# Ledger of designs, part 40: designed miniproteins, single chains, continued (2)

Each design is a single chain, and the fold is of that chain. pLDDT is the mean over its residues in the fold that is shown.

## One batch from the design tools (miniprotein)

Design m5452
Fold by ESMFold2-Fast:
Structure m5452 (fold): chain A 55 residues (1-55)
Amino acid sequence: MPSEEELKELEEVERRVLAEAFRADTPEAWAAGVARLTEAAKRLGIPFDPRFLRS
């Protein structure tokens, strides 16, 4: 199980990535955002479900 600090770090990354993707508002930016979040979750050992990242 990831620590609370690791979960907070992931949420910060998610917030930044999604804000940037939303600002760009392109399918490419959203795909890049999903890829970055998936990589960050994998690094932290958190099971990440892309279904929660619906634009």
Scores: mean pLDDT 67

Design m5453
Fold by ESMFold2-Fast:
Structure m5453 (fold): chain A 83 residues (1-83)
Amino acid sequence: SEKVKETEAELEKLVEQVERLRDQAAQTGEEGLEQLVREGLRGIQWAKERHQEYPDTSPVTMKAVGRIVQLATQAARAFLEQR
């Protein structure tokens, strides 16, 4: 499905964003920031595993996980903006 490919591309972009935040979190030594980044990466990994097992039936799950990961990423970014 074209929509599934779009969701995969969005997950890849989220990985890049989370990786950038991870670098900043590591520099600050803030455990809370590292935890948020870790949760984001875990969510992406879970979505990839679900897609692998149920590629034709997982678009709703992938979209929901993408939203959760994006919210976690936004929260981490907002915290860093206050530093």
Scores: mean pLDDT 66

Design m5454
Fold by ESMFold2-Fast:
Structure m5454 (fold): chain A 100 residues (1-100)
Amino acid sequence: SLRERTLELVDEAIKLAKEALEAVHQDPEKGIELFRKAREVADEATRLAEQVSPLVARYFRMARASFEAAIQALKVDKRTAINALKFGISALEKAKELLR
């Protein structure tokens, strides 16, 4: 179903974002690539989520914006990047709860 596909994408985005959070402390370049992948998965999930629930889609848009902010911030302020990534992960976790 569309709901099941959206849930698969939210799980993938959460996994990639958590891997990016771990990687950014050891290998910032790998962290950035994982952030980009998480953003791309969140973009796909947003398109599907808009057909499932406007509220779920809102949380995906928040996560996508946070991941983009994290990518830009990581070049200037690592703390701001980490906080933005954590906010994005929280938004995806809320989207996941709403899809259950």
Scores: mean pLDDT 84

Design m5455
Fold by ESMFold2-Fast:
Structure m5455 (fold): chain A 56 residues (1-56)
Amino acid sequence: MSGYDVLVIDEAERLKKKHGDAKEVNKSDFYLPPGILQDRAARYLEEKYGVKVTGS
């Protein structure tokens, strides 16, 4: 994996741990800035955990 893949996975797993069994996570809770890496972390959360990512 590239270093960017690690950042994406770490962000998603951090958010899952923080929010527990919550079904929604807001983009304001991300440490990654708006852009491709934040979008990839959001997609990872949605696909792996069924979490809905909200906000713009």
Scores: mean pLDDT 79

Design m5456
Fold by ESMFold2-Fast:
Structure m5456 (fold): chain A 74 residues (1-74)
Amino acid sequence: SKEAEEYAKKGEEYKEKGEKAFKEKRYEEALEYYEKAAKYYKKANEIEPNEEYYKKAIEADINAGLARIILAIS
């Protein structure tokens, strides 16, 4: 559906922002962006179950977890 595609697109946009923030060592921003990416991919999957949306949501959650760990040990 177009609605699921729009949420997936938002997920991709936040994933890209998270990747940029992470590369720039802005881990607090990277965490926020990856959490938003996971939220939007999960929403896309809820509307239209899709293995790719599910996998992208998990990947975003993993990256958010990594940023959180870096912040906790820094």
Scores: mean pLDDT 90

Design m5457
Fold by ESMFold2-Fast:
Structure m5457 (fold): chain A 96 residues (1-96)
Amino acid sequence: MEYKEVTITFAYDINGNPGKLTVELNEEEIKILKEGKGVVDVLKRARERGREIVISGKGAALVKGVLDANGIEYSLTPEAEEAIARAEKARKEYYK
């Protein structure tokens, strides 16, 4: 089955910055994602089978929250890492 790289805009933060993820999917998996059903199952299966999930964009903290809640492993672009680090630092200072 042929796999295609797909980038999904998952959410926008309060400042309008996009949170995105990129993963290689087949045509059937792409259809499931477009329908909004089984999105988590598709991503979890992709990761379990060694396919990379990459989070990008300044809204990355929102995407990270969803993937972490579902135990899905991912990698980050440098911009996404920096955005997430800022969000996590703000959270830690608030709960101190």
Scores: mean pLDDT 77

Design m5458
Fold by ESMFold2-Fast:
Structure m5458 (fold): chain A 83 residues (1-83)
Amino acid sequence: MEAEELLKKAEEYLKQGKGDKAGEYAVKAGTLALKRGDAELAIRSGKLAVEGGLKSKDPTKGTGYAIAGIGMIEEGRLLLGEL
């Protein structure tokens, strides 16, 4: 599954109020985006991972997704020369 497909699934899960699934798929999308040097997609995925983490009913998983999302945003911004 391509990063864009994973991000689309994350957006769909977030619309359904499934923060844990949204965070999981957003982290997967951002990881693939960073591997291919897609900074913009990594930043977008990281933002969605933070939103998914905040809506997660599992605080441990939610915190993990939020931290991963912040890392993906900063790494993406570094790739764009914005840090």
Scores: mean pLDDT 84

Design m5459
Fold by ESMFold2-Fast:
Structure m5459 (fold): chain A 81 residues (1-81)
Amino acid sequence: SELERMRAQRDALVATLARYNPEVAAEVGAILDELIAEGKTEFDGREIYARVLEKRGLATREEVLAASPQELADLMERAFA
């Protein structure tokens, strides 16, 4: 089902992020749960990381959405290191 697919993607993303920082993984997991509750049918990586990076004071939502893939990777490395 759609919900089962979304939950599997959530669990996989949280597990991947936990390899960098368990607290960040928990925070992202909460954001993914919000997106599921909002009726989203997919997780947009830029939307997820915009919410995380803005909350951590590392970038604005606008900066994340405008970032190149390399700039986004660098911001994520800083957030998780």
Scores: mean pLDDT 78

Design m5460
Fold by ESMFold2-Fast:
Structure m5460 (fold): chain A 64 residues (1-64)
Amino acid sequence: SEERERILREIGRKLRAIGEAFHAYLLYKQGKISLEEARELILENTPEEARETALESLEKLLAG
């Protein structure tokens, strides 16, 4: 159904956003990239609609 496909696309976008944030966070924690480069990597690798979720996920990881 159209509704099911919409929900699956939304979930997929959120999972991608979280995954990209976690990847950037790991590279930063390993000293491979700067914090600025981590944010840039997220912006390059997430769709515009998911960027806010990805950046918020990075900030939460950094706050721990």
Scores: mean pLDDT 85

Design m5461
Fold by ESMFold2-Fast:
Structure m5461 (fold): chain A 86 residues (1-86)
Amino acid sequence: SQVDAEGRRVARTVEALADELEKAIKENADPQTIARLIVAARLGLIAARYVLERSTDPEVQAELRRAIDRAEKAIEEGLKKLEEMS
């Protein structure tokens, strides 16, 4: 369905945002870069949760849940990194 196709796209986008945030943390990027990526990942989470509630395909639901879990973890690590940077 169109919702399932959108769900897969959203899951991939959210995973890409989590990847970018994780990379910024590892590369010790500046605080503004990490903060911007946290905001982007949070917006991605809103979209992923919205689509997850409307998806009926178990595979798409699983992909969205994995993307959500990964992004939530990346955001937590990013926030911790910002605290360490004062």
Scores: mean pLDDT 89

Design m5462
Fold by ESMFold2-Fast:
Structure m5462 (fold): chain A 119 residues (1-119)
Amino acid sequence: AEIEAALAATEAAAGEARELLARLGADTAAADRLRAAARGSPEELAAAANALAATLAAAGLRVQAEIERLRALGAESAEAGAEAAARAAELRETLGRLFDAATRAIALAERAVALRAAA
């Protein structure tokens, strides 16, 4: 029951991370892999969690680069500045939600691996 609950929670959190990665235009494959791995071996689950952590780091760097680009573009006019600021705020909010969902999914997957190793 505890292992099944952790696996179900991992699948749900990975699904949320997938939707947020898609909103950022990022590759969703690592989130899809973690969702599928919830029904696989502990080794597959651990590998999938590590892949999502790497994807999260890459997405964070890409989004920060985009926010800096928007900041530079916002210097052209007051209208461009307002549009750039709004888009940067949306990217920051989506990235924050992605970090929350992905870190929850990784932690739940690690818990499920530990529970299986202890059994």
Scores: mean pLDDT 84

Design m5463
Fold by ESMFold2-Fast:
Structure m5463 (fold): chain A 119 residues (1-119)
Amino acid sequence: DVTLTESGGGTVPEGGSQRLSNKVSGANFAEMSVAWFRQRPGEAPVAVGALVGADGGRVVAGDVAGRFHISVNNAESTAYLDLRNLRREDTAVYYSGAAPASEKGGVRYFGAGATLTVV
């Protein structure tokens, strides 16, 4: 069974920074794709970033490009989404997700979500 252990979230001032983490257990991390989604109040969930396997690219959505950055620690099987220069419109529940990089069809496993409130 694949488990995603998330950390981050809480209340952050406008212009502040936050790191979200996703530790993958029960799978070979190098063979997994990791993605982040957010759901703003009253809106549908949207993708904000993805890391595609060990050899794959890092993609961040255009509306957050330059402020959000993806990094990894392969030894700890952990992916990070660094959020910088936060705006009130970044207030959302952030979900991490994962799937085997060899599979087509999108995310298979989700974390519980982390609430971020920008004030």
Scores: mean pLDDT 79

Design m5464
Fold by ESMFold2-Fast:
Structure m5464 (fold): chain A 56 residues (1-56)
Amino acid sequence: SMADVISQLEAARRAAHRADLEAFKEQAQRDMEKGVNPEEARRALAGIDAGLAALA
């Protein structure tokens, strides 16, 4: 049904968004460890963690 298709699409979009946030988190953590713009990376990580929490 169309409702099933929409539900599957929404689930796929949430999964894709989570995957993107996880990848960005790994990059932000690497930047912090290397001292590359650590304040910017910390702010980015905080935003990413908030986004991941909203998807849980």
Scores: mean pLDDT 85

Design m5465
Fold by ESMFold2-Fast:
Structure m5465 (fold): chain A 70 residues (1-70)
Amino acid sequence: SELEERLRRLEERVREIARLAAERDKERPLSQETRDEIRRLLAEAREAAEAGDLERAEELLERARELIES
């Protein structure tokens, strides 16, 4: 189903963003506050996705990505 495919893609994005955060922190250290915020956003995105709130999950993942890029 479309919902199942979207959930799989969101879970893949959560894992990818977590990997990018770890790699970015290794190359240019993130502050502890930024690391905590990214971790919180990823956890909330996973919870939103599991609840079926896909728009919320995508917003949270995008915010996490923006923090990694800053």
Scores: mean pLDDT 82

Design m5466
Fold by ESMFold2-Fast:
Structure m5466 (fold): chain A 69 residues (1-69)
Amino acid sequence: MSPEELAEQLLVRAVILASEGRHEEAIKLVEEAARLGASAEQLLNLAEAMEKLGAPEVAAHARELAARA
């Protein structure tokens, strides 16, 4: 898998974990995806998905990482 594909897969897995209420684990995957080169656009799109799931803390963290990208 390319680093870009791995980052995208980690963001998908973070959405699944957040939907299960596993917010701390979701945040760790978002951080790992950002380290692998997830774009600001990908992180902002994730933040919107997290808000729709009722995970505002994960959304806030994704927005913070997007601002640093």
Scores: mean pLDDT 83

Design m5467
Fold by ESMFold2-Fast:
Structure m5467 (fold): chain A 60 residues (1-60)
Amino acid sequence: SSAEEAVRELFATADRLAETQSPERTEIGLDALIENASMYGPKAEEEMRKYREEVLERLA
C-alpha cells in the first residue's frame, strides 16, 4: 500500500539522519517524521514512533 511504502521511506530517512546528524538534531528530525507518518494514518504514526525509539537506543 502507499502507506507501507511511505513508512519504509520514512524509516530510511530516519537512518540517514542518525548517520549524518548529531543525536539532538536526529531527535528533532525524528519528531518531524512522526508528524509526516500521521498523514498516512494512526498505524503508520505508531510504527514511526516505535522506530524513533529504536533509532535513539542505537545512538545512546
Scores: mean pLDDT 84

Design m5468
Fold by ESMFold2-Fast:
Structure m5468 (fold): chain A 59 residues (1-59)
Amino acid sequence: MAPAPVLSATEARVLHLLLRDPRASLAEIARAVGLSPATVRRAIRTLLEKGVLDRVELA
């Protein structure tokens, strides 16, 4: 299976942080990357839409 090749820098950074700490909150991830929680939430939705994340809940 080929990975989804088209991720923005924001999407890639959010994914990386979720892999390191899947229990991190949206606010915690946003603080770590220097973005708003709304931007992080959008990135997670896009990752789910692209099939990079399965139907897993944010821990």
Scores: mean pLDDT 70

Design m5469
Fold by ESMFold2-Fast:
Structure m5469 (fold): chain A 96 residues (1-96)
Amino acid sequence: MKEEARKGAEEGVRWYEEVGLEEASRRLKEDIDENLYKMDEIRKKKDGQAGLDLTAYFLGKMMALNEIAEGVRDREKVIELATEKATEIIEETANS
């Protein structure tokens, strides 16, 4: 989970650097929409770890773009904050 959240955060920052916040956010929405089917299939097969890892990855991307939208510009700080926040959300959801 934490490593997948970090990979997502790094990818989110990379998308922002390449295309800016608006287009990066649009790509994230498309990526999530396209992967909803994969998440449902993982859930049906009861592969809980693969589902959590995929969710952590998308949350990492989302949290990174959110930190950038809030004005954070330091790459390392964005990745760290996004990774921690995404991991916390997943752990709280998995334990609920």
Scores: mean pLDDT 77

Design m5470
Fold by ESMFold2-Fast:
Structure m5470 (fold): chain A 90 residues (1-90)
Amino acid sequence: MKEIYEAIKPLLAKIQELVRQAAEAEEKGDYKKAAELLREAAKQARELAEKLEELAKETGSKEAAEAAEKAREGAKGLEEKAKELEKLAE
């Protein structure tokens, strides 16, 4: 459990920073930039999910498998939000 958090910590921080920057861009009305930042965050979230899935296979960890599923769901949500913002940028 502790080793999982240390392995994913840098990637979680990057995703959080991209989401924060996207929120700031959206607040300024820069929907195109906000969408681009959310797409990058979704890409990082998918990478996180893949790493957690690999860890779950190697360790048999149910916690890693559940975290991977949540990361996949998070990535889908970020991609969906980006698509909506792209419509506003048109």
Scores: mean pLDDT 82

Design m5471
Fold by ESMFold2-Fast:
Structure m5471 (fold): chain A 67 residues (1-67)
Amino acid sequence: AEKYNEEGIELLKQKKYEEAIEKFNEAIKLNPNYAKAYKNLGEALLKLKKYKQALEYFLRAKELDPN
């Protein structure tokens, strides 16, 4: 899970938002409780102006890690 999350973050830095989303989804498939991956997925969706989807993933991240 960590490897795919890290690859996704690198893709975000390169502004490759669709590829970043793919990597964060792979991280979530390996660990469905990976709050960081949901947060990063939400950030990538915000960059693509997919605001409603981004909100859903941010809420999921908060549910998994309320601190």
Scores: mean pLDDT 84

Design m5472
Fold by ESMFold2-Fast:
Structure m5472 (fold): chain A 68 residues (1-68)
Amino acid sequence: MKDLEEELKKLGLELGKKFGEEMASEISGLARNGLETKEKGEKALEAVKKGLETGDAEGAKKELESLQ
């Protein structure tokens, strides 16, 4: 789990640069809820990466909400 938390921390910095601190905080918070299990954590990190790649912050939020 610690490796997934470090990955999310790095992705959170990139989210802040691309979408701003408020959106980065929301997406990071949703993704962090997924880190309770390896399977959900991997899916949460993929949703964050996809949002960064496509520039779709709302799509990333919806994907993460689906994991809760």
Scores: mean pLDDT 78

Design m5473
Fold by ESMFold2-Fast:
Structure m5473 (fold): chain A 88 residues (1-88)
Amino acid sequence: SEKEKEIEKLANEIIDIVKSDPSFTDLQKEAFIAGVNMLVKAVKEGKPKEEVVRLVDALIDNARIAGGDTEAGKKIVELLEKIRELVR
């Protein structure tokens, strides 16, 4: 669907930001990217809206803790909030 394509596009933008940010450790990058991939998989598999929203909210919380005041962290949260609105 168009919503699934937009969510995948936003998820790929998040992954690119995480990969390019030198402030994240390799382990932090792997864990966060795995979480984003789980979110995309849940959307593609048609998981319940409430389950998908919980995955988004967990990623937002992790992004805020890891880099909430950085430009990269703020952009990651912005993109995750856009995914959250698309799932609503």
Scores: mean pLDDT 84

Design m5474
Fold by ESMFold2-Fast:
Structure m5474 (fold): chain A 60 residues (1-60)
Amino acid sequence: ESDKLIKELQELVEKAEKEGILDEEMRKLAAQALKAAAEGNLEEAKKLIKQLKELVEKKR
């Protein structure tokens, strides 16, 4: 489960970076989500990943 969330997070960050929309707030959310996933806090990680997805979609 954690590995899947980490992979999804990495793909989101790479995609946003390639599109030139990755900003400081997105990096902060990504770092928090990665930490939560690594610590086994899957609920918090999923919540933060969802927030990052919404922010990425809005910046497109």
Scores: mean pLDDT 78

Design m5475
Fold by ESMFold2-Fast:
Structure m5475 (fold): chain A 69 residues (1-69)
Amino acid sequence: MDGEHYREQAEVLRKSSDDLTKEGKKLDEEAKNTKDPKKKKELTDKSKELYDFAERMGKLGDEYEKKSK
């Protein structure tokens, strides 16, 4: 039965989303603490990319949770 599998996958996707959000926040803080404009831009761009990916994983997790019902 797929309901339990969807629930487990939703948990995995949400954990991935949380992990990516934490990574993005870490890079954002590093960007705030750097004085090198090139490094600051690279860290900011990567942080934004991680936040975007985290949002996608979170939305997919929400969809899987709905399918678990």
Scores: mean pLDDT 81

Design m5476
Fold by ESMFold2-Fast:
Structure m5476 (fold): chain A 61 residues (1-61)
Amino acid sequence: MFSLEQKIRALQELEKLGYDPHTVDPDSLSRAELDKIAKVLGVSQSTAIELIREAQAALNS
């Protein structure tokens, strides 16, 4: 399970890219956008996708 800090940071990086963090589909992100988020979070691209999904789920609870 990811930390609250990691989830908040993932959502902030989506906002910096011009996306709405509540509604953006992480599977629609380009490889370059995923790579940027993954590097900021210190994780793989696949882990960044899972982290974004968990962060969005937490926002909607």
Scores: mean pLDDT 81

Design m5477
Fold by ESMFold2-Fast:
Structure m5477 (fold): chain A 86 residues (1-86)
Amino acid sequence: SELAELNEELRKELEKFKKEVAEIKGVSEDLDEMERKDPEAYKAVVELKLFALELLEKVKRGEISPEEALELFKKKAEELLEELKK
């Protein structure tokens, strides 16, 4: 239940990040088009997606709490987004 709730929340935050990246860079939210038109934007989205998977695995192993995972994810998303705004 808690892991399923975290997975849903991380998915929503990732979709929000993808929309913000697309808006900042003036590209489509479609990852294949993003990869072609702005590889830097694509790399940021992929990096955050892989980080979400890593966090879910750490929660499954009992290494971190769902709350800690969400905080780490939001911090990473904010750092990547600020870098793309430069």
Scores: mean pLDDT 86

Design m5478
Fold by ESMFold2-Fast:
Structure m5478 (fold): chain A 73 residues (1-73)
Amino acid sequence: SSSELLREAERHIEEAEEALRRGDRELAIRHATEAHRLGMEALRLATGEEVPKAIGLVIRAIGLIFEAGGKGI
């Protein structure tokens, strides 16, 4: 379900933020990339009030990828 995908994406965002705090940019990119993938899938399935939440998670994931020094999406 989109709710499960959103929860999984949030978990990966949290892991990416923790990795960045520890200076582990490679791990941060991996988690942020997975959060982006899950967020995009959630957005595809989302309806109503879940749509803006899915968009927000995708934007946060993209931001984390760029902050960690990732290439592309």
Scores: mean pLDDT 84

Design m5479
Fold by ESMFold2-Fast:
Structure m5479 (fold): chain A 56 residues (1-56)
Amino acid sequence: SSMEKATKNVVEYIKTLKSVSEEELETLIDVVNKLAETEEEKKEAEKRIREAAEEV
């Protein structure tokens, strides 16, 4: 799905950063969530993005 592709791209992008601010993280999550067709997709995307940010 388009959401799955977008989530993977955002996760990979975050992993290339040395750090990510909460404001940047919230913006990325909001953008990906706008592409979501279901609430389940939103929750999965948010979880993966937040997990990637914690590794940075």
Scores: mean pLDDT 77

Design m5480
Fold by ESMFold2-Fast:
Structure m5480 (fold): chain A 61 residues (1-61)
Amino acid sequence: SLMERADQLLDEIVAALRAGDSERALALLEEYQGLLAQMSPEQQAEVLERFRQAAAELEAE
């Protein structure tokens, strides 16, 4: 599903950022934005909430 793909991409984005691979992180973010464009408003809200949680955890490091 689109939600499962978004979760996978988010995990890969976090991994790329932790590895210092900014080029890969940007490419994955572009794919992530493309998935969001295909989602309903309800799905977008859920995905963005997960993104906020991941960003908060990364900032705490």
Scores: mean pLDDT 84

Design m5481
Fold by ESMFold2-Fast:
Structure m5481 (fold): chain A 64 residues (1-64)
Amino acid sequence: LSDDEISVMQRMRPIINDVVMNNPDGNPTGRIAVDEAIRIAQRQGWSQSDIDTARNFAGKISDD
């Protein structure tokens, strides 16, 4: 994990936390949680760079 990825994830933490709170899965870093957080961030007008980094990271956390 690069420093940039950690920084972006910290910025998205409150949104991801909200998604996880409403999800029965309870997976804070799962693909679904991050994907939903990205959707919300896009609606809010978050920087494209942050959204792209978060999306890329979501793909890497796939544990299937």
Scores: mean pLDDT 71

Design m5482
Fold by ESMFold2-Fast:
Structure m5482 (fold): chain A 55 residues (1-55)
Amino acid sequence: MSLEELEEEAARLLAEHTGFSLEQARQLVRDSIAGLSEEEKKEVLERGIEVLRAL
């Protein structure tokens, strides 16, 4: 998956599990990875998606 696809998937899963709106979830995902390199962003998002899918 591309970085943008990982961000969107993480936001969708976060919204589904937390009750946040998709817009709020997108902002939280963006804020959580702000200042990371592209490689670090991908790693963090992949791990986050794995955790959220396990819920």
Scores: mean pLDDT 83

Design m5483
Fold by ESMFold2-Fast:
Structure m5483 (fold): chain A 56 residues (1-56)
Amino acid sequence: SMSAEQRAHAALLRLLGEQYAAQGDLESAIAAYEAALKMTPEDAETRAALARVRAA
């Protein structure tokens, strides 16, 4: 189980990772996605986003 605050925090970290990736800052994007996955390890969307930026 996860609180609403933890869910919101993980979502913000994922969005931050998307913003970094859009700017070409792949290192910061990876760090943000990894932080989000630490909170929500089963988030398939965040795992897919991390795999995508690691392949770039």
Scores: mean pLDDT 82

Design m5484
Fold by ESMFold2-Fast:
Structure m5484 (fold): chain A 60 residues (1-60)
Amino acid sequence: SKLEELKEQISYLEAGIAELERQYEAYKETDPEIAKVIEELIEEARKILAKLKEELKELE
């Protein structure tokens, strides 16, 4: 169902954000330019996550 598909997408994206946050912590002291790119990716991923969660609320 669309509800199940959205839940799967949300779970996948949340896992991806968690991994990016781990990478950010790893690189922020040793490679700040890479850390900055990771931070931007986290920010964009969080925007997508917010949209998916809003869609989920409309179906619940």
Scores: mean pLDDT 86

Design m5485
Fold by ESMFold2-Fast:
Parts: sequence; C-alpha cells; structure tokens
Structure m5485 (fold): chain A 96 residues (1-96)
Amino acid sequence: EPELQRLKEKGEKFTDELIKKINDAADEAIRRGPEAYPEYVKKIKEISDEATKFARELIEEGKRLGYEDEARQIASEMLGKVAKAAKEATDRVRAA
C-alpha cells in the first residue's frame, strides 16, 4: 500500500521539520535572553498554526485516498509530538 506509506512518511517528515523549528526558536530565545520571549511565543504560535493546517490537509488527502482513519491517527500523533516539543522547548526558555 504505497499511498498509506507516503502519508505516514509525509507526516513524519513534517513533524521532524516542525520540531526542528521549535528547538531552533527556543535556542535563539535562550541565546538572546528574556527580551526575545515575545518573539519566541509568536514563532511557537505560527508553528502550531502550521501544524494544525498540515493536519487538516493530511486528513483531507487521506479521505480522498480511502485512508481517513489512518490519516486522522497520523495527524493526531503529529500534533501530540509537536505540542510536547513546544512544551519542553518553552520550559527550557523559561528556565534560562
């Protein structure tokens, strides 16, 4: 089932890209100090909005291909990983 495998790979790749963006944003905020916190919060919100949009698009693609339930599961796992990464990154920024 090459189509289902492509959906999984697409979700995993995008998850990794968003987690990298989250960690890069946290590292920059830590480097710049407390004055960078508002910009950090804005970046995390933008990344969360990107994750939500991608999840919606992935579910629609999955529905079109006949893999709606699997696409919803992939989207849920992605959103969970991104939310966890954002929380851990924010905890690091606040601790710095």
Scores: mean pLDDT 89

Design m5486
Fold by ESMFold2-Fast:
Structure m5486 (fold): chain A 69 residues (1-69)
Amino acid sequence: GSAQEYFDAGVAALRAGKVDEAIEHFKKALELDPNHKEARVALVHLADRYRAAGDEEKAAEIEAFLKSL
């Protein structure tokens, strides 16, 4: 699988309401291509949504992953 294939799988998972699967797909896309802007933006938006919902631990996990790239 390519970074784009993992990104596409993440988008499909979001449409199916499978948020945790989507996060794993977006993480894999960025592991293969750290410059994949669309996958990075998707994870930033998900982290913001978790923080807004009061899930600080999940938001921090996503943000720590992005900082590790």
Scores: mean pLDDT 88

Design m5487
Fold by ESMFold2-Fast:
Structure m5487 (fold): chain A 106 residues (1-106)
Amino acid sequence: VTVSQPPSVTARVGETVTITATASSGTITSADWYQQKPGQLPRLIIENTSTRVEGVEPRFTGSVSGNTATLTISPVRPEDEATYFVLATTEKGRALGQGTQLTVLE
């Protein structure tokens, strides 16, 4: 199984942005989301679909439905500009997405 993310998304400061990951086959049973800022290691931000990691702001939320996993950021801030990776667990195995670059505009 593979999981697909859009290569890039753009949002303005104060908007809501959604990053969606789609499994090629089967149902997504859980998803973990990682944030990677330039020059930094990836940081786990959402665990087990919807659980925020300690220290992660409440404006980050996660969900799954069918073959899709969704990360929502509301409101978006300039510091959210980063690459976001999903690790999706399906009935057929785990798959790491290729990442979505979020660009934040004023």
Scores: mean pLDDT 88

Design m5488
Fold by ESMFold2-Fast:
Structure m5488 (fold): chain A 97 residues (1-97)
Amino acid sequence: PIEEDPVLRLIEEASRAYREKRYEEAAELLRRAQEAAGGLNFLLTLALVSALEKAGRKEEAKKVLEEMKEAIENDERMPEESKEAALKLIDKMLKEL
């Protein structure tokens, strides 16, 4: 990518905000990155959930995880082993919230 990628820019800004403990700003930037990416992305969702939890927004983090769990369960393109691993990780995160 030789042109400015809005998704990559937002991810870089979110990572900086997260490192500086500006977790609410990081969560907002990650939401915008996900929208710019055209919808739910597993890695962006995990980063968003982490930022929301550290910002004290546990209910929003749970909702985001539940939405991702449903999306993964309904994704016919994902290999079964990858789906099982992703769902196991999401279930663990939901229990820890």
Scores: mean pLDDT 81

